# Designed miniproteins, single chains: the designs that were tried, part 56

Each design is a single chain, and the fold is of that chain. pLDDT is the mean over its residues in the fold that is shown.

## One batch from the design tools (miniprotein)

Design m2056
Fold by ESMFold2-Fast:
Structure m2056 (fold): chain A 65 residues (1-65)
Amino acid sequence: MKLVALVAAPDEALAERAAAELKERFGADEVILAVGMSAEEARALGKRLAEETGADVGVVGAAAA
């Protein structure tokens, strides 16, 4: 099954860094960037995507310094 990672981050640069690491280390087939979305909103979106596509969806939060 496809592994999809959904990255919630306050800015695009943090989201891109987290996405690159998830793809390299965890073997995610696809990474979706949720810039400006809260962790709770991203989790709800991830659940909906998993139900619609049948893929395994993980949600990761990246915090700005």
Scores: mean pLDDT 72

Design m2057
Fold by ESMFold2-Fast:
Formats: sequence, C-alpha cells, structure tokens
Structure m2057 (fold): chain A 70 residues (1-70)
Amino acid sequence: MEKLEESMKKMVKLTFDSVKKFLEGGEASGNLQAALKLAEQSFDRLIDIANKYSEEVAKEAEEKRKELLA
C-alpha cells in the first residue's frame, strides 16, 4: 500500500511539471486554449484514479489542478 501511495504522489508531481511545461508551450505557440483543455482532462483523470486509492493523494492532485488551471 505505501509503495502505491508514494508512486501516486510522484505521478502527481510529474503530471504537474509536464502540464506546466505543456501550457508554457501552448502559450508560446498561440494554442493555449487547446493546451488548457487537454491539461484539464489530464488532471481530471489523475484525480479520478487517485480517489480509488487515497483521498490524500486525490486532494493533492486537486490542489495542483487549482494552482495551475484556476
């Protein structure tokens, strides 16, 4: 169980970093709206998966979504 939660927290960090870079690329290329839509879909899926294993990890994912997309 602990290994899964640690892996999920690492996935949240990797997703945040990847999405942040993707949004920066989208803004630079004039495709920010398309990048935002895909970013929202990516975080929504991550939150759904996290909710099946750990409410704490899901909450961290929701906070990162708000930080980046709200």
Scores: mean pLDDT 77

Design m2058
Fold by ESMFold2-Fast:
Structure m2058 (fold): chain A 90 residues (1-90)
Amino acid sequence: EERERRVEELLREAERLIAGGRFEEALEKLEEAVELAAPDRELLERVIRRLRRLREELRRGNEESGNHPELQEFIERLEELIERAEERLR
């Protein structure tokens, strides 16, 4: 429960940072969430699903608002993080 709560807090903080345009700090929080979830397969799977959903939301938002290079770079780095997290499920 403590681990699940900390992961949820990190994900929530990352979403707030994304809304504020703090993409680098948001990535750090998302990476921390993945590392904390890694020892718990079920929790890691939920984090990966959350990240995949976030990626889709950001891609659609970026397309609708025009083209924001910083957000596009963040989306690409988020894709890399998702792939790395999926490898941890091995």
Scores: mean pLDDT 84

Design m2059
Fold by ESMFold2-Fast:
Structure m2059 (fold): chain A 64 residues (1-64)
Amino acid sequence: MKFVTVEFPDVEAARKAAEELSKHGIPVGSKGGTELVVEVKNDEELAIVEQLAAKYGGKITSVE
């Protein structure tokens, strides 16, 4: 299990990404309006996070 931090260009992009992550059953928390912390169980969930970051202009800033 890893925590992935993703920074988005605006609050709306972060909100849309969070909604799609929740639909995939992936836990997501906010660290502020534009920053999400996503809990991933495996590489398949990490790939979903990477795809949504690319889709909404987000940048992965840490993986812990």
Scores: mean pLDDT 83

Design m2060
Fold by ESMFold2-Fast:
Structure m2060 (fold): chain A 55 residues (1-55)
Amino acid sequence: SEGLEYALEGAKEVGDEKVLESSNIILEALGLPKAPKDWKKALELAYEARLEFAK
């Protein structure tokens, strides 16, 4: 959970498309679904999932 929180804050601070590219490479390597075209929405959804999990 802390890793996800750190990634979300870092991505928002940088605001760089490299975050999307790096995430897609990692997801491909892990066989997970790729991040959506709007990577910021993906991070918001991940953040919501983290909050739901904390309930």
Scores: mean pLDDT 58

Design m2061
Fold by ESMFold2-Fast:
Parts: C-alpha cells; sequence; structure tokens
Structure m2061 (fold): chain A 68 residues (1-68)
C-alpha cells in the first residue's frame, strides 16, 4: 500500500506528465498510457491497476481545467 506522501507524489507526477502530454497534442488515451508508464517507473511496486487509475484521474483533471 502507498503512504499518503507517496500518493501525493504520485498524483503530482501524474498531473505533470498528463499536462505535458496533452500540451504536446497527444490524445487522451496516449496521455493516460504515458502517465501510467511514468508512474510505474517512479513507483515500481505500484500495481498497474492503481497506476492507470491515478493516470486517468490526472488526465481528466487537466482536461477539466482546459475547458474552463
Amino acid sequence: SLSREQQREAGELAYEVAEEALKKGLSREEAVRRTTEALRKAFPDMPEELAEMIARIAVEEVLREKKE
């Protein structure tokens, strides 16, 4: 299980990677894939399902802010 601190760090990393991917013109699906890969590299013990969930949340958050 991830600590609260590791969850915060994972969320921050996911947001940064997702924002950069979307800024480069990548699709939502590609942004999720790249963010998931970045999380797996930074947190090798993180389950793939959790990494993908965090990645999807980060991508949705970036897209929500862009529509405002």
Scores: mean pLDDT 81

Design m2062
Fold by ESMFold2-Fast:
Structure m2062 (fold): chain A 110 residues (1-110)
Amino acid sequence: MSAEELLEKGKKLFEEGKYEEAKELYEEALKQDPNNAEAWTNLGKVYAMLGKLDEAEEYYKKALEQDPNNAEAWLNLGGVLAAQGKLEEALEYQQKALELKEEEKKKKLE
């Protein structure tokens, strides 16, 4: 199974609430393509749903190392930080996500 097929199947399992099974597929996708920001973001989402906030933070940060313009990873990282009580840092990252979304809208209109 290709990394792309593993990501698609993992997303379907995540939507079904099968977080551990989705995790295994995202980890396999990352073994094939460790530079895939979407796979790191999706792995972060799995760990967040499992209540493993420290691991979720690490994986969202890895997603941002691959793609610093990933608005979803900034937004989700902010959510994890807020859940940890790091409210000031959470606000900064949520603002970064909003700025990136506005930049994307502007780029599509130009």
Scores: mean pLDDT 84

Design m2063
Fold by ESMFold2-Fast:
Structure m2063 (fold): chain A 89 residues (1-89)
Amino acid sequence: ARALLERALRLLEEALELARPVMDEETLRRIEELLEEAREALEEGELEKALELLEEALELLSSVPGLSLEAQILLGIAAIELGVARLLL
């Protein structure tokens, strides 16, 4: 489970950087906060909390209009990783 959440975090961080030019500052800041909280939860071993934070970040990032195909692919892979992690927790 932890390795899947760490991989999802990395994919969401990459997708966020690709999405940065088409995002408003409020949404960008909220997603950055969620990803930082998820990183802290992973370091503390709070895997269920990390999963919930990463799922919220994925939902917000997926709602952003004008995402590149590359960003959409990264979000799709992150969604699969998070789905598998949820089944294991």
Scores: mean pLDDT 86

Design m2064
Fold by ESMFold2-Fast:
Structure m2064 (fold): chain A 68 residues (1-68)
Amino acid sequence: MDLDDYNKKIAELVEQGKLEEALKVYEEMLKNGIKPDLKTYYILLKGFLAAGKNKLATEALKKMSELS
């Protein structure tokens, strides 16, 4: 799987409300040496906001700022 494949899978899980499974895919991405991009963190940010995970949403915004 490449970066786009991981982003698509994470987005699908986030849309289904499966945030914990989305985070497992994110961890798998890191283990396989695929570097998350701005799109990865934007997808996770949307999931965190929808789930009311304000602390995790802030961390995702911080990562996006570091990549911008």
Scores: mean pLDDT 84

Design m2065
Fold by ESMFold2-Fast:
Structure m2065 (fold): chain A 58 residues (1-58)
Amino acid sequence: LSRAELEAQLAAAEAALAEAKAALAEAQKANDLHAEIGAKLRVIGEELQIELLRKQLA
């Protein structure tokens, strides 16, 4: 993979993390436990992906 491809993947993962955090906040306001669990899993997955990509870019 090129450095540019890794940077593009990082930007996409950061955008997905922001979306997941917004979904988590909405689920918590609605007291929707199923949606909250789903959003928390998305947040964790995107954070791990970002960490991995940053290590490859270093």
Scores: mean pLDDT 84

Design m2066
Fold by ESMFold2-Fast:
Structure m2066 (fold): chain A 60 residues (1-60)
Amino acid sequence: MALTKEELVEALRRRGVSKEEAERIADFLIDGKTPEKPISQELLEKAFEAARELQRRRGA
């Protein structure tokens, strides 16, 4: 399933990630842009959890 940046940003924000951090993560994962600052392992874990939640929601 294709994820949009908006969907990923919204899911990350629901998980307590700031809008700025969520947009950085979405730019990296969806657009393949190199982040200016490294994304922490904790934020990457939240991003994978958000992506799994979105995939499960579409599968239900």
Scores: mean pLDDT 74

Design m2067
Fold by ESMFold2-Fast:
Structure m2067 (fold): chain A 67 residues (1-67)
Amino acid sequence: SRTGPMRGATPETQALAEAGERETQAALEELRANPDASPEEVARLVGRALRGIGDQVQAWLEGRRLA
């Protein structure tokens, strides 16, 4: 269970932050592992990384607003 709260963090916002971090990490790992990736693949992976970062930022902002 995700019960390690930071200031203002809830289990829900922490879960969202971890999911976003995992998505971003996976996308960046794919980019680093495949420097020869096609422009389409790069665009898709960058989009996924940005979405993961967005989720992390949203979760962090919600946590800070609650704190």
Scores: mean pLDDT 74

Design m2068
Fold by ESMFold2-Fast:
Structure m2068 (fold): chain A 86 residues (1-86)
Amino acid sequence: MTLILRFRNLTPEQKAHYLAYAEEKRARGYDVEVEQRGDELTITLGNVSIEAAIGEVLRAIGLGLDGHEVKITIEGDTVTIEVTFG
């Protein structure tokens, strides 16, 4: 399946963290695409297992509980997680 992670309103430190996350996923054999747009970052992960996708959904829920805005969309074989930090 495909997992799309979109982050908005990133601090430089948060952006560095998620760029490192993307590189770690690439090193583990995931198909990884990264798009940077100012303080926005989109990471697309291909060939993700359902277990890995569930793990990312749980992390996103945790960010929502910590007061960030989180939107999760599931369409077919694609999960899109959008996080706006603030």
Scores: mean pLDDT 86

Design m2069
Fold by ESMFold2-Fast:
Structure m2069 (fold): chain A 98 residues (1-98)
Amino acid sequence: GSLRLTGRLSKSISSSDVVSWYRQAPDGSVELLIVDTAPVPGNPKASRFSGSRSGTTVTLQMNSLQPEDTAVYYEQVLDRRTGTVVDWGQGTLVTVSP
């Protein structure tokens, strides 16, 4: 199956902003999946994921869900110009059954 996660920002995203998606597994390990809407090139698991952004909305599209995708997913918005985090998602728990 597939799932789309949607994050809403308090302010419209600008061209200087970078949207990243992270997940934290049940063992506490953190993995970067998406940087600036693109899958992380060094992570083959991220190839099943894609990001998008439009105005105040950021999304993570998850395809071919696996049990290993059970994690808490976070969006992060970084102002590329200043290096400052301008928005953090609350975290969304995704549970995938075998």
Scores: mean pLDDT 77

Design m2070
Fold by ESMFold2-Fast:
Structure m2070 (fold): chain A 61 residues (1-61)
Amino acid sequence: MEPSAEELIEEARRAIEAGDFATAFTKLVEAAIKAQEENNEELLKEAEEVFDRMLARTAAA
């Protein structure tokens, strides 16, 4: 089953909450690629925001 960009962003958020930054990073990269393929600027922006939140958490650790 191939996840949608929106589903990948949701999985990335869950991974960040679990402290699994490796999974979160992988999911965000896949989400950004799919959002770009679909020309969905809203989802691409959302993926970028989630990525920034992940970086903030890793910087605080």
Scores: mean pLDDT 79

Design m2072
Fold by ESMFold2-Fast:
Structure m2072 (fold): chain A 80 residues (1-80)
Amino acid sequence: GPSLLEIVERHLERAKEAKTKEELDRIFGELSVELQRAGAPPEIRAVLDETVRRLQQAKTVEEYKEVLIEGLERMRELAA
């Protein structure tokens, strides 16, 4: 299947293009499932969990998107 890095990079690009909270939520949900299936290591899962907590605190779609992109960028660095 796809590498962990390929999964993260694909979802990062999708998140950058997303315009709505619904699209961002769908991207995050699909990312979470694909990372679980790929056997993401504890370090990446920890970033995923932190991203969930930060997303719950976001007050605007713009902030929500920024938080998700930051989380994905961090996951990309760990997967490289």
Scores: mean pLDDT 88

Design m2073
Fold by ESMFold2-Fast:
Order: structure tokens, then sequence, then C-alpha cells
Structure m2073 (fold): chain A 66 residues (1-66)
């Protein structure tokens, strides 16, 4: 089932970097930058979403999985 990962970055520069990195994760269906510091990524499954969340956290962002 598709899973949404919402990423909140401390600044717009990191948010752009996170969006770019998440767009390269296998199983990503869509990446949307909701505002300057918020990125929403939809993944095909929970495993892909966890990989995306781990990547975003490694870049210094806060992550919520829905």
Amino acid sequence: MPVTVVVTAPDAELAKKVAEALSKVPGVLRVTQADDTTVAAVFDDEESARKGAELAESLGAKVEIH
C-alpha cells in the first residue's frame, strides 16, 4: 500500500537537497515540495518509505510517516 513520508527541514536549502535525494529512492511514486521547508514523498510500499525516511533523517531533517 502507498505510504507518505513528510519531511520538515530547518531551511529551504536542505529541503531541496532532501527532495532531490528522495526522488532517487527505488519505489518512490511522487515527491512534492509543499513549502520552502516541507517535502512530501509517496512511496509504493512501507519498505521504500522507511529507506526514504532514513535517508532524509541522515541529511538532518525531521520525518513523519503516514
Scores: mean pLDDT 82

Design m2074
Fold by ESMFold2-Fast:
Structure m2074 (fold): chain A 60 residues (1-60)
Amino acid sequence: KKEEIKKEIIDYVEKNKDTLDGKELNEKLNEIYEKNKEILESMSEDEADELMAEISKVYS
């Protein structure tokens, strides 16, 4: 389930990075995080770091 949420976040960033302002993108990512907070909080520190690294790659 947390892998599904990670994929949703990454896909959202990839799909919308060219159409949304960076500020709007960050706000939407925060909304996704809050909606799935229980699942995302179950992730290890390493898993969270990997997710953040993947998001950063999409931005770069």
Scores: mean pLDDT 71

Design m2075
Fold by ESMFold2-Fast:
Structure m2075 (fold): chain A 66 residues (1-66)
Amino acid sequence: SIREELETIPSLSEEQVEKATEIIEEFLKNPSASTEEIKEKLKEIEGVSEEDVDQIVGILYRIQSE
């Protein structure tokens, strides 16, 4: 699941994983949203760094390849 993949990022808290999962699920429901819009939404999560955002986006691309 998306949540399980995001839980592999050691710098993310359970709360940050929950919020990131919701953002990714909304993107998958509405694929017209750009990668930049998704990155901006992820950056709104308290304590999420640029590096964390890049890792989350990498997981999204992996999930979409299935």
Scores: mean pLDDT 79

Design m2076
Fold by ESMFold2-Fast:
Structure m2076 (fold): chain A 108 residues (1-108)
Amino acid sequence: SKEEVIARVKELVENTLKEIEKIADPSDPEAQKIIEDFKSDVETLLKRLEKAPEEQIPALIRALRDILRSYFSDLIKYYESKGDTEKVEKLKELEARFDAELDRIIAE
């Protein structure tokens, strides 16, 4: 159902944000700025998704994926610039898991 898809997407996004926060150094102000912007944009889009008519849901889920991919790209580039190969690898693995799980949710 619409409500089940929205609930599963919201849970996936919230869990993905928590995993990003675990990967990032909490004392790194540049990384934390990217994460705060990410969190703000995602919270706004999830709020829109919850209130959306059914016909708008596919477009909002696509927008949500695009926002997450954009922020993953920003964090990956940031850590690549610092030579932090371990964080880059973890972020790439997390992005791949997010994409796969989102595909699974929307196919069901």
Scores: mean pLDDT 87

Design m2077
Fold by ESMFold2-Fast:
Structure m2077 (fold): chain A 60 residues (1-60)
Amino acid sequence: LREAAEILREAGLTSDAEALLEMEEKGASREEQERFLRAAATLLDNVGLREAAARIRELV
């Protein structure tokens, strides 16, 4: 999760990185966190950041 948040932050998705960490603190399930990360990976692909998207997909 921290690694995924760092990938998102490096890709410029700072708000998404913060949302992921907040989900963890509030006790969101792993399944909910994985859905969030898959959506973020799709967003990264759509803006051309394919390497960051691939790294996130490997974490889930």
Scores: mean pLDDT 79

Design m2078
Fold by ESMFold2-Fast:
Structure m2078 (fold): chain A 95 residues (1-95)
Amino acid sequence: MEHYLKLIEAHLLTVGAILQAGLDFMKKGVEEHPDNELLRKDLELEERDVKLFPEIRKKVLEEVKKQKFKSQEEALKAYREILDKVWKEEVEKAE
């Protein structure tokens, strides 16, 4: 199995963990400051991203696995472009 797949999977795992930590932090902020509309709106965005992330991760991994790359650098660059594209498409579908 190509080493770049392990790097991509580790990065996606880290992104998911950061999103979950952000959600937990925003929930606490809203609980401590219930009248703060900015924190409430940021919580809604974090909840959306956490909800969408499993499908984003699945689609990104499927797209990466369909492609053959000449180098690790090419694979990681393509992965970044695929991640950005899939994220935008899933956010647009969710509205």
Scores: mean pLDDT 86

Design m2079
Fold by ESMFold2-Fast:
Structure m2079 (fold): chain A 87 residues (1-87)
Amino acid sequence: MGLTEEVEQEIVDAIRDIVHAVTLIALRPLVKEGKVSEEEAKEIADAEGNYYKYKTAIRLGIGDVEENQKKAEEYKKKLEEIMKRIA
């Protein structure tokens, strides 16, 4: 198996994570319309961004896997609770 194929897959996963984070930052227009509070938008963006940061670190083998896994799960749970409050 070629190293290039594995690296390409990791890059695609990282791009996906960035796109997801950027998409949540797009909630700013909803804040302007009063549909989501500024604090709720910040919480969503921070939770999603941090979730994908730690998830990507785990996939790339960067840092401590156990600590990164704990942080990823923490931010995922925070995001789910925020979304449940808004719904």
Scores: mean pLDDT 70

Design m2080
Fold by ESMFold2-Fast:
Structure m2080 (fold): chain A 97 residues (1-97)
Amino acid sequence: SEERRRRAREEVEVAVEGLRRFGEILREEEARKDDPEVRKKREERMKEAGERLKELLGLEEVSESQQFAAYLGRLMAESYEEAREEREREREERRRR
């Protein structure tokens, strides 16, 4: 139906915006990679993502590469969520009198 087609299109637009935001975060982290605070926050988030991956997969330990992969997945998911929230705000603004 037209309703399904519209929702699919909106989901694609949110995904594209999410990927754009994800790329911006990675660029900002790379630009500030020598900042100890940025490095510390990244390491903490990697460890948190690794612990969650460990729980989900029933693993006793996770490698640093697995922690990094889990961290990237989390950043992408958060970027997608932020893009969705921004689109909802724009929708609300357009409905205002």
Scores: mean pLDDT 80

Design m2081
Fold by ESMFold2-Fast:
Structure m2081 (fold): chain A 71 residues (1-71)
Amino acid sequence: SAVFQAIVSGDVEALIKALQHEDEYVRATAAYALGEIGDERAVEPLIKALKDESESVRLAAAGALSNILGR
């Protein structure tokens, strides 16, 4: 899938786009991957993801922000 390719390639822009995906599992996976990459370009998109309807997405975004800002 496009999301899987973005994760394995570290494509930050594609992962930021995936935070808007219709599937909550795709959004949560993108948030997690952005946290592992640690790119500050993801900070504002991840802050928006803290308001996501899915608890899994909100938790992934919070963990990702902690990783990016705590390093």
Scores: mean pLDDT 82

Design m2082
Fold by ESMFold2-Fast:
Structure m2082 (fold): chain A 84 residues (1-84)
Amino acid sequence: MKIDEDEVLAFQAIALLHLARLSKDPEVKLQLIDEAFRLAEKITDPELRKRVAEAIEEVGKSDTDPEVRQRALEAAKRLRELAE
């Protein structure tokens, strides 16, 4: 049994987004969002990619830092555009 690489990528991306939400440093949050986006770009399953995009968008809607919100919303948008 080979582990589903797309599921592993989605799990790793979502875990990084949880770490971003727990961080108090905007620079660390931006780095974690960018890394989650890079992992999500490698996902070939559109449904799993959509799930990661939704998780990034939640960071964009809930974070207190305007740069973090903007970066997350742009990342989620770009990830959704890859599904079309």
Scores: mean pLDDT 81

Design m2083
Fold by ESMFold2-Fast:
Structure m2083 (fold): chain A 79 residues (1-79)
Amino acid sequence: SYKEEIERVIEALQELGRALAASKSEAERVDALAELALSEDPELAALAAALLRFIARNHPDPALRERAAEALAAFEARR
């Protein structure tokens, strides 16, 4: 049901938020998102991939944009 789907999305958002809050630098956040994008939880993986896509397009550090793009490519290769 829609309620069960929303509850799964909320749980995925909470897990994502915890991982990002535990990261001490922007590089660590990109690495955490890369790991989460390879999660077996499809909602969590999709949310992490969406943030990686945003970082790849918008981050001021070109090294972090490249790392995010590589992580996104790994996510897409699993589909």
Scores: mean pLDDT 84

Design m2084
Fold by ESMFold2-Fast:
Structure m2084 (fold): chain A 68 residues (1-68)
Amino acid sequence: SLEDEINRLISEVMGLLRELAERDPEVAARQRERFLEVLGEIAGLSPEEALERLRAFLEELRRTLAAV
């Protein structure tokens, strides 16, 4: 289901944020704030739009992790 996919992406984001915190706590703190903004944003979106937004954030987070 879309809900299961959304929950999976949230779990992946949380895992990457944990990994980022081990490498760079300041960058991780900033990305956690961005993630909270994303979570607030998706509360007003359709499940399909929420999924797309979470995928976009996950890709941004992966690029950030690769750069630290």
Scores: mean pLDDT 88

Design m2085
Fold by ESMFold2-Fast:
Structure m2085 (fold): chain A 80 residues (1-80)
Amino acid sequence: GEAIELAREGIELAEEGKAEEAARKALEAAKLALEQAENLEDILRAIAAILLAIGAELDGNPEDALAAAELALEVAERVS
């Protein structure tokens, strides 16, 4: 699905040190996962991924962007 693909792109960008681009991909993936989430637990996980992605874009840290993208992938896989 699109959310899974975007989250994987975010991981690859973060591993390349492209923190801001990775964070933006993680944010897009997390937002799409939130739209697909049907239960409170998955909704809260998607919101957590959104907040981590916003934080990673603000700090420009590739490790934070990687964490955001990995959480976005986990949520995307759960809701697909």
Scores: mean pLDDT 88

Design m2086
Fold by ESMFold2-Fast:
Structure m2086 (fold): chain A 70 residues (1-70)
Amino acid sequence: MREELEQMRREIEELLKESKDPLILKTLEEARRLLEEAEESSGEEARELKIRAEQSLGMARMGHWVEKKA
């Protein structure tokens, strides 16, 4: 699990460097916060927070892809 959280954190940091859209940045910040909470939690709470972070990161990835084409 910790390795997965580290990979997600790296993706968030990479997208934060590349994106300039305020909405995407806000979504990435939310994903980062969820990952931080997951790292400090245990059991089912950590798993739930990880899933939420994955969802937010997925939304940011989609938004960034659209931004690059616009």
Scores: mean pLDDT 77

Design m2087
Fold by ESMFold2-Fast:
Structure m2087 (fold): chain A 75 residues (1-75)
Amino acid sequence: MVEKAIEAARRLGGEEVAERFRQLADYYLSKGYSEKEAVLYAAAHLVSEGLITPEQAREIARAAGVSEEDADKAL
């Protein structure tokens, strides 16, 4: 799940966005969050930093296998 999200982040925002996403996802995973939660929180954090749009964050989550309903509610 996380690796597919990182690949989507790279396609949408380039290597800098992908690396920042990896750092954030690893942080949330280290705190005991699930892969799905880590993907959603990392994507939301990138939106808050202005690195991606909410629409791009939802695309990243969906590419990782998060349902459209879960992505739309969280992002």
Scores: mean pLDDT 84

Design m2088
Fold by ESMFold2-Fast:
Structure m2088 (fold): chain A 72 residues (1-72)
Amino acid sequence: ATAGAVRDALEALRAGNDREFSIKGTAAALIAMLESPEVAELVRKAMRAWDAGDKETAIRYLEEAARLAEKV
C-alpha cells in the first residue's frame, strides 16, 4: 500500500537512518507511481531535498505525500 510505504520512508528519515530512508524512499516512489503519480512526485521531491542536505524540507514533502496517499 502506498500510504504504508510513504510512512515507512518518513519514519526512517525522522530517525536519521539515511541508508534505510534511501531504500524505503525509492520503494515508496516506485509503488506510488502505479497508484498516484502526484504522491510519487512528492516522494521524489523529498529525496532530492534530502540529497541537498535539507532534511527538514524532505520531511515536509513526505508528510504531504503521506496525507495525500491516504486518499488513494
Scores: mean pLDDT 82

Design m2089
Fold by ESMFold2-Fast:
Structure m2089 (fold): chain A 74 residues (1-74)
Amino acid sequence: MPSKEELLKELEEELKKLLEEGVPFEDAVRRVDNRALALLLDYHERHGLSEEEATEMAEAIGKRLRELEEEYKK
């Protein structure tokens, strides 16, 4: 199971890759968010990630995606 920081980095890199491939920002963010939720569910069920830890990671991911959205809207 990756750390919170490693997961955030992987999701940011995936977002950048989708944008480089010509995926619209809204669609890219939706795909990354869906992947993050699926990964957190898998970590909770198979790797012993607690509900509290999963919530913390989800909040960190949501915050980072909002920061990136604001950056691209400027």
Scores: mean pLDDT 77

Design m2090
Fold by ESMFold2-Fast:
Structure m2090 (fold): chain A 95 residues (1-95)
Amino acid sequence: MEMSDKEAEAFNLFSQGVLAYEEGRYEEQIHYFEKAISLLPTSDPFMALAYQNLGEAYYKLGKYREAVEYYDKALSLDPSNEKAKENKRAALAKL
């Protein structure tokens, strides 16, 4: 597996965020995801995925407006991301 130390750390933080979610600690999940994206350059293709994960976390919290904002950030980096478009539509349908 060939990735930078920062990318490896970002993936580890995402894993910790997933664990926090499983324990019902949604704010802690958001915090881990925010830390993960802070380790990545804005131009990194993984950044679009990181924003999508934040959107999904807010969606799980029932914060659909915030979820849409993060999906829009993901789409600003990768306009062809069909999953982000679909997830944004799902979030908008809940408003």
Scores: mean pLDDT 78

Design m2091
Fold by ESMFold2-Fast:
Structure m2091 (fold): chain A 74 residues (1-74)
Amino acid sequence: EIEELLKEVFDEAVEFIKENTDLTPEEIEDLEKEAEELHKELLEKINTYKTEEEKKELIERLKKSKEEFEKALK
């Protein structure tokens, strides 16, 4: 669930950059690799949090950020 939400947020950010910037294929590949690495690191950090309450708070923040980002794109 949180993994899917994080992936969606990163995917939307990458697509937004691709659509709003004239990147070369090499730059796009680098961006995608960097985003994937950050996504994996963030998931590992989240799984090390001490309490379920902290994880739930992060999930709620990510959901709100995703909704706001989607609204900003429209």
Scores: mean pLDDT 70

